# Designed miniproteins, single chains, continued (2), part 45

Each design is a single chain, and the fold is of that chain. pLDDT is the mean over its residues in the fold that is shown.

## One batch from the design tools (miniprotein)

Design m5533
Fold by ESMFold2-Fast:
Structure m5533 (fold): chain A 67 residues (1-67)
Amino acid sequence: MLEEEIKAIFDKYGIKAEPKDIKELSQAMANKDGEKAVEILEDIVRKYRLPPEATKALGDLVVRHVS
C-alpha cells in the first residue's frame, strides 16, 4: 500500500515522520492529484529537512503513482 511505501523511504533514511503526513501524501497520490502531492512533498521536504537522496526517492515514488 502507498502508506507502507512512503514509510519505507522515511525508515531507509532514518527519518521519523508523523503518521498524518504519510497519510496525506498517500491520499493525494491515490487520488492522482499531482498538484496536491507535489505541495505535500514540498512541505515534507521543508518540515523534515530531507536530504537530496530521500527527496529524490519520494519524488520518484510520487511521479510513479500520479503519472
Scores: mean pLDDT 84

Design m5534
Fold by ESMFold2-Fast:
Structure m5534 (fold): chain A 66 residues (1-66)
Amino acid sequence: IQSLIQQNQQSIAQLDQRIDELRRQYDEAVARGDEEAAARLHLKILLYEIMRNSSLLIIDRMQRKA
């Protein structure tokens, strides 16, 4: 159980890094007035946030079982 929690924490860290990269790209698109690029990046950020929240739910369920 602890090893699975650690694996999920690692996955969350990786998703956080990708989200940070996308947010930086989003800020740059907004700064240059590229509304289409900003909209696409915003959707990608939302999708990664959903994946991150899904991983958090898995950890929560594992902790409740322990």
Scores: mean pLDDT 78

Design m5535
Fold by ESMFold2-Fast:
Structure m5535 (fold): chain A 56 residues (1-56)
Amino acid sequence: KVKELAELFRKLTENLSEEYLRELFSEDPSKGGMTEEQKEEILERMIEAIRLEKER
């Protein structure tokens, strides 16, 4: 579900690198229950957030 995926996203952005997050989404995207477009948007936001947080 999108809501549950958003919670997962928050935890992932705190603990994971952008590369790892990309792999996570690519491995089993269907389990996320999101459309391809939504996954791409969320992934971009996660990568950007992770980069900012991690590279601080």
Scores: mean pLDDT 59

Design m5536
Fold by ESMFold2-Fast:
Structure m5536 (fold): chain A 87 residues (1-87)
Amino acid sequence: MTPEQRREMLVKLALYLGNEKTAEKIAKIEEEEKIEKLLKIFRELLETEGVPKIEELIKKGASEEEIEKEAKKLLGEALERAVKEVE
């Protein structure tokens, strides 16, 4: 995947999550190194904070709808934090 394709993917993800402002910020990142750093931070946040919270909800017997809502929230928050770290 090229850096341009990675940026496009992240913009589409932000839009899917309803975060138009984060999508605009990602679209303005021209440095390939910043996109790679953003992806690394985003992945680390999901692995260390996102996935454990979803696993806890599953163990507590949360509904599929509740799990989907929390997953979208955690994805959006992780993406926003990753963007802030590369600004």
Scores: mean pLDDT 83

Design m5537
Fold by ESMFold2-Fast:
Structure m5537 (fold): chain A 75 residues (1-75)
Amino acid sequence: MLPLDKLSPRDLEILELRLFGKASYAAIGRRFGLSPQAVRERVARLEKEYNLTEEDAYRHVARVLEEAVLRALAR
């Protein structure tokens, strides 16, 4: 399994906004004080690190991120 526990809270939130919130890089950049380019580079690095280009790995990460969002909404 991919070691998603290595994700910082900020990186996790960026992936949540990108995958589930369908937020643009510009919108994410405004939220975290980053340029759209910096967000794009960070997302690309995370996709490579967690092998999000592979369908099975992508589905696994998406499922864990969905669970994390549900836990956050539960307060």
Scores: mean pLDDT 66

Design m5538
Fold by ESMFold2-Fast:
Structure m5538 (fold): chain A 90 residues (1-90)
Amino acid sequence: MEELLKKAEELERKGDEYWQKGQQLWQQAQELPVPSPELLRELADLYVKAAELYTEAARLYEQIDKEKARELLEKAKEAARKAQQALKLL
């Protein structure tokens, strides 16, 4: 139980780190008249990593806290949408 919760919390924390980096880079990209393809690909990669980590954390939380799992799945969906938006700007 404790081991599973610790693993889930670690994955959530890493997801939050990638999400925060993505949000910061997204803000920078919006201030540019034409963001570079490299910047947009990096942005998409950060959000994809956040989505993957949130999805994995949600899978572990499903056995512990179903409400927390649902919240993490919504965060994963939002991160995936942001990644798709970045790729569409290419």
Scores: mean pLDDT 85

Design m5539
Fold by ESMFold2-Fast:
Structure m5539 (fold): chain A 65 residues (1-65)
Amino acid sequence: MVAEEARERIREVLEAGRGVSTPEEVEATLARLREVRAWALAQGLSQAEIDRIEDQVFDELVAAD
């Protein structure tokens, strides 16, 4: 399902970004997030659905800390 795939891709990008320490690494992570968002919109997800998935992934990663 597209929403599950979007969630997995967002999670992968954010997990890879957890160790970032430089502005260049932060920008690279944001660029990957923009790519996933663009892909998800192209697959038919709404911006609201993407925002909900991002919020869920952020909450899960924060809870894991």
Scores: mean pLDDT 78

Design m5540
Fold by ESMFold2-Fast:
Structure m5540 (fold): chain A 89 residues (1-89)
Amino acid sequence: MKEIEERLRELEKRALELGERFVEAVEAGDYAEAARLLEEIARIVEETAELYAEMLEPTDPERAEEVRRLGRELAERLRRLARELREKA
């Protein structure tokens, strides 16, 4: 559990940094970089959801599956947006 908590903190910090860079890229009109950053954020979303699900599974397996599903849905939405941004680049 403590090791998972540390990984989650690292992922949260990375996601915030990538989010700030994404906003800067969009403001600069660098849609290729913005798309790349969204793809990286999507990977972090999936990893974060899987870690949360692993923590929940022993006590609440239904909630664990819901977290995995939501993580997959959010990551796919981010990847779709990344594809749209690449088309504008």
Scores: mean pLDDT 86

Design m5541
Fold by ESMFold2-Fast:
Structure m5541 (fold): chain A 104 residues (1-104)
Amino acid sequence: PELVRKYGGTDEPATLERIKELLDEIIKLMEKAGVSPETLERVRELAEKILELFPKATPEQRDEVYGILRGAVILAKKYVENGDKEGVERVALSALETAVRLLE
């Protein structure tokens, strides 16, 4: 937090566009893993809520949400490669639910 505040400058790494790209990538990874339509719908609802709340968030909340979603993409890719559909589902739901809680 202190390094982000001290060296963040005018360039904000956690933009709404980058968050949207990460959310879209998570959904695509879930589709590749064969996650159920019901779980995909739940994730889309959480993603829409994140996009609505994100513009109202503090810089600290934005950076934390970005880190969570970026980590979820990295981990979900590994689970897809391993054929672990349950791992993809768990990581995506946990990350998006945590992001919503941080932004509320």
Scores: mean pLDDT 79

Design m5542
Fold by ESMFold2-Fast:
Structure m5542 (fold): chain A 89 residues (1-89)
Amino acid sequence: GTPEMDKLWDEALEAIENGDLDKAYEAVRKIYELAGVTLTPEEDEALRRDIETAYELVKKGASVEEISRAARQGHPLALRILERRLKEQ
């Protein structure tokens, strides 16, 4: 990704950790705009659900294994949380 996209990913993940789901949504949406992707209403709703899933995993103190499972089940933000957590070790 570009430095702009990397900054937006960091902003989104920090917002999720802080429970600011609206800020997380805005940051991820800007990433898609920079990538030239226009979300359908269904894809936009899927993104909102993915953000909520990521927040629930963070809020409950989910293990690396639980986050990895969510990422494998198609939650892209869970994969980003896992990548961030592995870098912080």
Scores: mean pLDDT 75

Design m5543
Fold by ESMFold2-Fast:
Structure m5543 (fold): chain A 87 residues (1-87)
Amino acid sequence: EKEERLERIEKEVDALYARLKQRHPDLDARIQAALDLYGEKTTKLTELKIRLSEIATVLSREHPGVPTPELERVFKLMKEIDELEKE
């Protein structure tokens, strides 16, 4: 079910965000700035993609050129969102 998969993805994104916000206090500001660019056109899928993109950016900057398990999980979640958009 699309709604159940979306809720699971959202919970995983929230868990990643909760872990990273302590290391990256600017993460909230980065996500809000990105969301503000989309305004009223932001869907839940778009919101999750924006949040994951910003998370991927900060994780990539922590270890340039090193694929971390957290970064791999972010890319898997982004791919799953893309699959949901195609349905």
Scores: mean pLDDT 76

Design m5544
Fold by ESMFold2-Fast:
Structure m5544 (fold): chain A 77 residues (1-77)
Amino acid sequence: EKEKKRNEVMLKLLELYREAFLTPDSEKRQKLIEEADKLGEEALKNGLITKAEYDYIRFLGTSGDLKKVEEEIEKLK
């Protein structure tokens, strides 16, 4: 189902950005962000998510609002 695949990708993106936000290691943070960027770009290119959804997920994952990121993760499960 397209919706299920969309939610799974968005969940993975948020989890990668959350882990990047929580890591104090700049090298590990960069690697996690690169993984999230690659996944997001592939999903966007394949039409699985919209640009607006991708921009929102990126915003949440880099916002510093960990509680909001966790709330959005729960909604996608």
Scores: mean pLDDT 79

Design m5545
Fold by ESMFold2-Fast:
Structure m5545 (fold): chain A 87 residues (1-87)
Amino acid sequence: SIAELVREALEATLRGLMEALKTAEDITKAIGLILRVIGLEIDLDRLERTGTLTREKAIAMLREAIDIAREVGVRSPVAERALKELE
């Protein structure tokens, strides 16, 4: 499902950010980015529960996750693959 693709991508992005935290020079920035991804996971759960998750919203969430990871040089291969599947 679309929700499963996005959830897997967000979880993978979060794992990458958590790993990057170990070597982060700006720990406060890294934590802020982690919280932004957690916010996307909360939004995904709400959209799925209310039946308001659309392909367009899923694409937007995946793009945001990729952009967040890019801010600290973290790759998002799971999110990039999910985005290509939905585009």
Scores: mean pLDDT 86

Design m5546
Fold by ESMFold2-Fast:
Structure m5546 (fold): chain A 58 residues (1-58)
Amino acid sequence: SPAKKAEQEWLQELRDSISDEELAAIGAEELKTNGRVVTSKEQLSGYDVLQWYLSRPE
């Protein structure tokens, strides 16, 4: 559907906008929580990107 396609593209844009510093922080949390090493944005799923975005304190 067009709406879901637009949301998936938005999530991909968010993934691409993650800085190396932010990626390092995500990787540290992933290692601590799940024991998984993440060193590349391409290793992040859309769900991982969404969780990162939503976990920002406001």
Scores: mean pLDDT 75

Design m5547
Fold by ESMFold2-Fast:
Structure m5547 (fold): chain A 68 residues (1-68)
Amino acid sequence: SVEEMVEEARRLLEEAIAAGASEEEINARLSQYHHEAVARITDPEELERLERELVGLYIEAMERLRAA
C-alpha cells in the first residue's frame, strides 16, 4: 500500500540521517526509491499521493540537516 511505501521511505531517510548522510546522498536514495515505486504503482492517483508524501519527507529531511 502507499502507506507502507511511505513508512519504508521514512525509515530509509531516518537511517540515512542517523548515519550522517549528506543532502546529495539523501536525494539519491529518495530518487532511487521513487524510481522503484513508479515500477510498482499503475494507479495514477496512488502514484500522485506517494509523490506528495515523498516530497514532504524530503523537505523534513532537508530541514533536519540544515538545523544540524
Scores: mean pLDDT 81

Design m5548
Fold by ESMFold2-Fast:
Structure m5548 (fold): chain A 74 residues (1-74)
Amino acid sequence: SPWLERMLAELDAAIAAIDPTDSYDVILQKAAEKVRELLEQYRAEHPDLSDEEYEKVLRTLVAHAVRAVDAKAA
């Protein structure tokens, strides 16, 4: 999905831009805020989006964010 690829790229860029001196919990909170922002944008652009598709996108973004935060903290 071109939209999913773009959202994942924006999420990666946002996480990379977080202050690396922030605590792990603060980095996770900021990443979660970006996931919420991206999902709100995606739903606004896809008014016919099913709840199942929304949950799938949400799960994908959350899983990616957790991996990216863990990589940043390593």
Scores: mean pLDDT 84

Design m5549
Fold by ESMFold2-Fast:
Structure m5549 (fold): chain A 66 residues (1-66)
Amino acid sequence: QEAAEKALVLSEANIGDPATLIKNAADAAGKSQEEIGKELMIISADPERKKEVQEKYADYVAEQKK
């Protein structure tokens, strides 16, 4: 789920194209784009998990903004 979590935080931060982020995450995880999209929606639907993921990857997002 790390690939889906990273794609979600980059998408929420408006970094890159969401379709490209999902494709790259799917390729990296060896999953379909549809599976990654579903994982993203599951994380996004859980406010507690979404907040935890955003906090976990805060430094990663800051680095990607450069």
Scores: mean pLDDT 77

Design m5550
Fold by ESMFold2-Fast:
Structure m5550 (fold): chain A 83 residues (1-83)
Amino acid sequence: MSDEQIEEIVRRLKEEAPDFVTDPTPENRAILARIIGEVLNLSEKITERIVKLALAGGSPLTALYIMGVLSQDDLQRLTVALS
């Protein structure tokens, strides 16, 4: 994952879920999941699965890491950027 992709995810999250940092609700996590799917050009099927996981209270970042979409470095960099 490029620095530009991380910056785009953070930019869009601030625009679409500005309260994410203070109130990471399932709904806000689902917005993050959709943004990641769009920025990384993931298939609609994968994006829908991660959105559903987020709505159920799961972590989209952890799921994408387990699925092999994010590397350990990608996961760490994105987690820090979203903090």
Scores: mean pLDDT 84

Design m5551
Fold by ESMFold2-Fast:
Structure m5551 (fold): chain A 100 residues (1-100)
Amino acid sequence: SKKEELLKRVEEIGEKTKKLHKALRILGSKGDLEEAVKYLKEADPSADVKTEEELKEYIAKLSEELAKEIKELIEEAKELGITEELAKMFEEMIDSLEPP
């Protein structure tokens, strides 16, 4: 169903966002470029970055692409009448980015 496909896309975006957040957090806290790149590649296996600056630029571009897709998903959710379900999923994803 269109609802099931949309919710799967939301889950995929959530997982990618979580991996990108973790990559930036590792870079910012430990300066560990190799470990940060590992999490970037979990979000996008085609990613090839060699410096901290390239990693940050790549994540910024991916974040812009994900933000555009999120806006499209919100509009689709409005048409399907599931905006509240989508909001709950986003809240759960945000909670998963931070320790309890």
Scores: mean pLDDT 79

Design m5552
Fold by ESMFold2-Fast:
Structure m5552 (fold): chain A 85 residues (1-85)
Amino acid sequence: SLEELAKKWAEKVNEHLEEFRKEVEAAEAVLDELAARLPPEAAAALREAIAAAREAAEAEKVSAETVLELLEAAARAGAALAAAA
C-alpha cells in the first residue's frame, strides 16, 4: 500500500537524513533554472514538490505522513511535466 511505502521511505530518509537534506539543497540550487525552462503549470508543480521536500528536510524526524505528502507532490509534478510535453 502507499502508506506502507511511505513508512518504509520515511525510515530510509531518517537513516540518511543528512544526505537527504543535502540532496534537497542541491535540488533547490537548480530549481529556478529548471522552472524557467518549463511551462508555467509544470514549473508551479515542480516548485510545490521541492517546497514539500524542504519542509521534510527541516523536520527533526521525517514522518510517514510527510513522505506521503512529498510523494503526492512529486506525482503531481510528474503528471504536469508529462502533460506539458
Scores: mean pLDDT 82

Design m5553
Fold by ESMFold2-Fast:
Structure m5553 (fold): chain A 60 residues (1-60)
Amino acid sequence: MLSPEERDLERQVDWLIERMKTLSPEERRRLVDQYVANLRGMNVPEDVLRRAERRLTEAV
């Protein structure tokens, strides 16, 4: 049901969430902020961006 691009993005978000489990709270916040900024720069659809940002923020 997801496009190949959306599926790739969800896989990246899942990978980041797993990575964040081994990081300090400060490093987790920095990683999330950097990734969200990158998504905004790549002209990702707003709904996709908001979903990714929410999932990542909840994992901090």
Scores: mean pLDDT 76

Design m5554
Fold by ESMFold2-Fast:
Structure m5554 (fold): chain A 92 residues (1-92)
Amino acid sequence: SEKEKKELEEKKKKIEEVAEKLFEELKELVAEGRGEEVLAELEEHESEIDPSNEVAVKLYEAVKAAVAGDWKAAEEHLKEAVELVKKKLEEE
């Protein structure tokens, strides 16, 4: 149980690190004026997003908010996606 708790903590940290990197990369792309290109690429693949996949839906909403300049909403949606992934890891 102690080993399993340490492995779970490590996985949670990795998810947080990936989310932080993704958010910073998104900020850089939007700052470069490439936000519309990112949104267009996502819209091309929107029909492939399963609406029951809450993580994918939250990530899509985060990118849409970021492109619109609503960084507070973008951060909240990304945070919600991270918490959903962490919860799924705890249920395994």
Scores: mean pLDDT 76

Design m5555
Fold by ESMFold2-Fast:
Structure m5555 (fold): chain A 115 residues (1-115)
Amino acid sequence: MSQQIQSALQQMDALEQQVRELLARAEEAARAGDLEAALRHMEQALDALDQLVDTALQAIQSTTDPQVQKELRDRRTRAVGEALERLSRVLTIMNGGDVDKAAEEAKKLLQEHAA
């Protein structure tokens, strides 16, 4: 694996951790009834996810190795999937336990940011 791809994978790992931390803060704020803080942390998490998706796309375009491209796609898919699950939890709390509405709202947010 090239130094450039290795650097991209490290950046993706750091951004994935940042998304997890921000969504954990969003969940804590939502449980405390601080909806403004919850929304702010979710927005910051989505911005970090956008950076992760862009990093993955640039790295995929920079390599002709199909195995490396697969690794980058798999990491992106995992990060987006985890973000969807965590966003759904935060939005469920904010919507008073309406899981179906929360899931649809989370999917819409990810489509706007991670597409």
Scores: mean pLDDT 84

Design m5556
Fold by ESMFold2-Fast:
Structure m5556 (fold): chain A 82 residues (1-82)
Amino acid sequence: KLIEEIIEKAVSILGEEKREEIEEALESNREELDEKDLLLGLRQIETAAWLLENKEKLTDEELRKLLEERAAELQRELAALE
């Protein structure tokens, strides 16, 4: 499921025409990626997509606070994984 979410998020940023390349890249490294690596990748892609949509609407201070909140949430999520 995490791999599918990463593919869908990456495709939403890079375009549908890149889907096959993205899928091949992830499959080639599938055995080397653990659950924490996949979660980190997904959260980074989500943050990048959100920044692209909202960067013009936020001040630098507001952006910094939201990124700090996301970092804290990610730390909690990672701590919950085995």
Scores: mean pLDDT 69

Design m5557
Fold by ESMFold2-Fast:
Structure m5557 (fold): chain A 101 residues (1-101)
Amino acid sequence: MKISEMSLAVQLLGLLELAFRMEEEGLKSITREEIEEIFNEVAKTASPEVIAAVERLLEENPALREAVEKLVEWLESKESITREELYQLLAEAQQEIKEKR
């Protein structure tokens, strides 16, 4: 399944899992195919309770929803990404969410 075909809640959870795995495994870069595998695994393993909680968080935080949508669009536009590129975009998203409170 393509990342854009997943719910926003699964997309956010997948982004967090991607960032975690890149840090833990010391990955300097990752391909779109590998990213799609991570997101599909999250879609299969995430509990309904966690998904519902994340859906509420996204509904209550439009800035977070916009950040997730931008990050997913960026990921799907790339054949591969670097850890530095991901961290830079996550930092920018975090700052934007903080400012749009």
Scores: mean pLDDT 80

Design m5558
Fold by ESMFold2-Fast:
Structure m5558 (fold): chain A 86 residues (1-86)
Amino acid sequence: DTAAILERLKALWRELAEMYRWLAEKVKENGENTVLDAEEQERLKRGLEIEREMRALLAQLDEASLERLEAELRPEAEALEAEIAA
Protein backbone atom coordinates (compact mmCIF):
# COMPACT_ATOMS: atom_id res chain seq x y z
CA ASP A 1 0.00 0.00 0.00
CA THR A 2 1.62 3.24 -1.23
CA ALA A 3 -0.21 5.31 1.40
CA ALA A 4 1.29 3.21 4.22
CA ILE A 5 4.79 3.58 2.70
CA LEU A 6 4.37 7.38 2.43
CA GLU A 7 3.20 7.65 6.07
CA ARG A 8 6.14 5.52 7.26
CA LEU A 9 8.59 7.64 5.22
CA LYS A 10 7.18 10.87 6.69
CA ALA A 11 7.51 9.46 10.23
CA LEU A 12 11.09 8.30 9.58
CA TRP A 13 12.03 11.63 7.95
CA ARG A 14 10.69 13.57 10.95
CA GLU A 15 12.66 11.33 13.35
CA LEU A 16 15.80 11.93 11.24
CA ALA A 17 15.08 15.70 11.15
CA GLU A 18 14.98 15.78 14.98
CA MET A 19 18.37 14.04 15.01
CA TYR A 20 19.81 16.66 12.61
CA ARG A 21 18.46 19.45 14.87
CA TRP A 22 20.08 17.77 17.89
CA LEU A 23 23.44 17.44 16.09
CA ALA A 24 23.31 21.06 14.88
CA GLU A 25 22.63 22.22 18.47
CA LYS A 26 25.56 20.15 19.79
CA VAL A 27 27.91 21.63 17.18
CA LYS A 28 26.73 25.19 17.96
CA GLU A 29 27.29 24.65 21.72
CA ASN A 30 30.70 22.93 21.48
CA GLY A 31 32.06 23.91 18.05
CA GLU A 32 34.82 21.70 16.68
CA ASN A 33 35.32 20.22 20.19
CA THR A 34 31.97 18.35 20.03
CA VAL A 35 32.36 14.92 21.68
CA LEU A 36 29.54 12.35 21.74
CA ASP A 37 29.12 9.96 24.68
CA ALA A 38 27.99 6.32 24.35
CA GLU A 39 24.25 7.18 24.52
CA GLU A 40 24.68 9.93 21.89
CA GLN A 41 26.62 7.50 19.66
CA GLU A 42 23.68 5.02 19.90
CA ARG A 43 21.42 7.86 18.71
CA LEU A 44 23.64 8.24 15.62
CA LYS A 45 23.34 4.47 14.97
CA ARG A 46 19.55 4.91 15.03
CA GLY A 47 19.97 7.63 12.36
CA LEU A 48 21.81 5.17 10.12
CA GLU A 49 19.03 2.59 10.65
CA ILE A 50 16.45 5.23 9.66
CA GLU A 51 18.41 6.13 6.49
CA ARG A 52 18.62 2.43 5.54
CA GLU A 53 14.87 1.88 6.06
CA MET A 54 14.03 5.07 4.15
CA ARG A 55 16.24 3.98 1.23
CA ALA A 56 14.45 0.60 1.04
CA LEU A 57 11.01 2.25 1.18
CA LEU A 58 11.90 4.94 -1.41
CA ALA A 59 12.92 2.16 -3.82
CA GLN A 60 9.31 0.88 -3.69
CA LEU A 61 7.76 4.21 -4.81
CA ASP A 62 7.01 5.36 -8.36
CA GLU A 63 8.13 8.82 -9.59
CA ALA A 64 4.72 10.42 -8.95
CA SER A 65 4.67 9.21 -5.32
CA LEU A 66 8.25 10.47 -4.81
CA GLU A 67 7.29 13.92 -6.17
CA ARG A 68 4.25 13.97 -3.86
CA LEU A 69 6.37 13.03 -0.83
CA GLU A 70 8.95 15.73 -1.66
CA ALA A 71 6.20 18.36 -2.08
CA GLU A 72 4.55 17.43 1.25
CA LEU A 73 7.87 17.49 3.17
CA ARG A 74 9.37 20.55 1.43
CA PRO A 75 8.13 23.16 3.99
CA GLU A 76 9.45 21.03 6.89
CA ALA A 77 12.76 20.43 5.06
CA GLU A 78 13.19 24.17 4.34
CA ALA A 79 12.49 24.97 8.01
CA LEU A 80 15.07 22.36 9.11
CA GLU A 81 17.70 23.73 6.69
CA ALA A 82 17.10 27.28 7.97
CA GLU A 83 17.42 26.11 11.61
CA ILE A 84 20.67 24.24 10.89
CA ALA A 85 22.13 27.16 8.87
CA ALA A 86 21.43 29.67 11.65
Scores: mean pLDDT 81

Design m5559
Fold by ESMFold2-Fast:
Structure m5559 (fold): chain A 89 residues (1-89)
Amino acid sequence: MTPEQFDLEVEAALIIIQASVTLLAAQKIKNPEKRKEVIDLANKAIDLATKASELARQGKLDEARKYLETARSYVEKANKILEEAQKEE
């Protein structure tokens, strides 16, 4: 594995861990619509990060980076909704 492939796989793993923590925290949200939105975003982030890891292993580094950027965006959006929901409850 090249250093660049390794770095992208590490980033994908970290995003999956972060999204999984967000997914577990979302179960505590009292508002069912906000809960569903956070769960849906976290699951999308996990799916994209998993695909990015596969692309990185194939040497498709630019595609992997784009998937990771989108996955990060979904985690950030999910965490913002989670934080706002927890402050309201």
Scores: mean pLDDT 86

Design m5560
Fold by ESMFold2-Fast:
Structure m5560 (fold): chain A 90 residues (1-90)
Amino acid sequence: RKEVEEEVERILKEGREKVDQELDALVARWREQGLPEHLIELYRELVLATLDKDFEAIKKKLEELVKATPEKDKETVEKATKELIKKLEE
């Protein structure tokens, strides 16, 4: 059973590389839009928590992200968060 879990972790690591590439592209766009660096970092931490299957951490990071998001950037961050949740359900 634990060996199966270790093999699943290997598959998840390959998925993380693809997610990191998508994050780098998103981060580049957000920097062009003038989003604060700490907000971008919070979103990156949220994505990593989803890959770790830590739903408690996901909930806390999501709350922190929403609270830290400036009003002008709320729409952009909300859209990205909604897409992340959609990918979690896939």
Scores: mean pLDDT 69

Design m5561
Fold by ESMFold2-Fast:
Structure m5561 (fold): chain A 68 residues (1-68)
Amino acid sequence: MLTREEVIELAVKYAREVADNLPQEAADLALQKIGEVAQEFIANPDMTKEEAEKKLKEVLDEVKAQAA
């Protein structure tokens, strides 16, 4: 089970990567999507840390593809 603290740590890690590497418009979209995914993880007690990291990486890849 993924804890609330682990979800927050993952979200902060990916949010920091977004802030450092993306322009403001793409960063805002990515942060919104990261927040939505984090809420889904908190609501799902069966979510694993590996699945959470995979979904967060997919969000970053999707936003980067839309920005390119």
Scores: mean pLDDT 74

Design m5562
Fold by ESMFold2-Fast:
Structure m5562 (fold): chain A 83 residues (1-83)
Amino acid sequence: MSVEEKAKEALEALARAFADPDPAARAEHLARAVALLREIEEELGAPVFIRVEGEFGSNLATRLAVYAERDGKEELIAELVRE
């Protein structure tokens, strides 16, 4: 799986965690997202973080994105946009 594919799966898992009312299912989705982000950090050798655009937990959340910080620059790896 590519770094971009892992980042996209992490964003989809995170989105499912926020949408799921079941605490057990939510914990599984969060664990999947965290595991994928750590794999990306290991492959890139750089810190990785998620940015959220819009109001979290509402229908106004429009974008989730994974960025890596390398050489003082923020690089976009993948994004998930809600329509």
Scores: mean pLDDT 76

Design m5563
Fold by ESMFold2-Fast:
Structure m5563 (fold): chain A 64 residues (1-64)
Amino acid sequence: SAEEAGRRAYEAILKDPGGGTLAAAVADALRHGTREEARRVGELALEKSSSPAARELARRALET
């Protein structure tokens, strides 16, 4: 669900501020999640992450 995807993304930000875990979560949502899940994870990544990789994938999630 979008809520569950958002919760996992938020936990990834807290545990790995460097963004590797968050970038993986955004990529997973883009490939295997629903549009709503990808959008939620992408919004959180753009809002909370300074990682260039996570932000690039987040932009793509929001375009989907």
Scores: mean pLDDT 72

Design m5564
Fold by ESMFold2-Fast:
Structure m5564 (fold): chain A 81 residues (1-81)
Amino acid sequence: MKPTPMEVMKLLFRGMAIEVELETLIRTKAPQEEINKAIKEAENLIREMESVLPYLSPSDQALAQRRIERLKELIAEAKKQ
């Protein structure tokens, strides 16, 4: 079933919040344990977004894919620390 626009918006907002959290933890050289927790949260959100991706409109799918790619980039950078 196609998710509602509100459900898509909430999912994207959660992605934005996790992105800001990861960027802040990386920038402030936070303890690895805190970074690892944020990585796990981001990985869980990526899986959730990927599971709904086929049910989204093309424009929402593009926005979700961009968010997924940015989170993957941040996870890769965080794992190097």
Scores: mean pLDDT 80

Design m5565
Fold by ESMFold2-Fast:
Structure m5565 (fold): chain A 87 residues (1-87)
Amino acid sequence: MKTELLKKAEEYRKKADEYMDKGNEALQAGNFDEAIELYKKAVDYYEQAGKLYEEAGASPEVIRQVSIDLVAAKINLVGAEVEKELA
């Protein structure tokens, strides 16, 4: 059902946001391995949320915003991996 798909998409997006916040905290603390794992979880949840929003027929604006958030999570993941290699 469209409503249940939207609710699940919102739940996954919230989880992705939480993992991004935790990843940022770990990165600032110099815990690069932890930051990498947390950013990977954020990427996975944003990808799942995006698919669910598409299935639910969410607005193009919502789909675009989740895509932007996913790209940001991927950039942060690569950044944490680079900092780990240089540390």
Scores: mean pLDDT 89

Design m5566
Fold by ESMFold2-Fast:
Structure m5566 (fold): chain A 68 residues (1-68)
Amino acid sequence: SMEEEIRRTLENGLAYLEKNPDNFVAAMVLGKELEELGLKELGRKVREAGLQRDMQTAIELLKEALKK
């Protein structure tokens, strides 16, 4: 389902960014993927965090999304 795909994308994305905290391009790509999956606001914010080289914010946004 789309919801399972979103959850998997969030879990895999979070794990990747935590292991690769200097890969800001990965955060930007993940943000775009989340936007395309319909998480427009979350995806935009994650992409912006990557662009600003703020990996801590990108990780916290993903953790918060996974609490729901």
Scores: mean pLDDT 88

Design m5567
Fold by ESMFold2-Fast:
Structure m5567 (fold): chain A 113 residues (1-113)
Amino acid sequence: MEGRVVEVEATIKFKKPVKLTPEQRERLARRVGAAVAQAILDAAETGKDLPEMVKRALEQAVREALPDAEIESVEVKVSGPRKLPRGDVAYERLEVEVSDTEVRARATFRVPL
């Protein structure tokens, strides 16, 4: 399928290192991955600002999973259009990395030309 490649990198940094068990890290990674994927689909459906939708979804997912964690910053970088064309989103890669100091989500996907 011929489509335009879009890359999104979203990072949450904690004010203090959070001590997470391996099970908590895995659960957080899955929750964040699902939230980011849904935000991308919603951005394509609504035509709203992709970085803002991903930022809101990532922040909410982390706050729901870790209510006692203090967030220092949320940063979203997009390589591609900020407003997605309406249509099918084809995911090529979605990776979530969880550390004691940050959560980073990277998504690579294709949208219609």
Scores: mean pLDDT 84

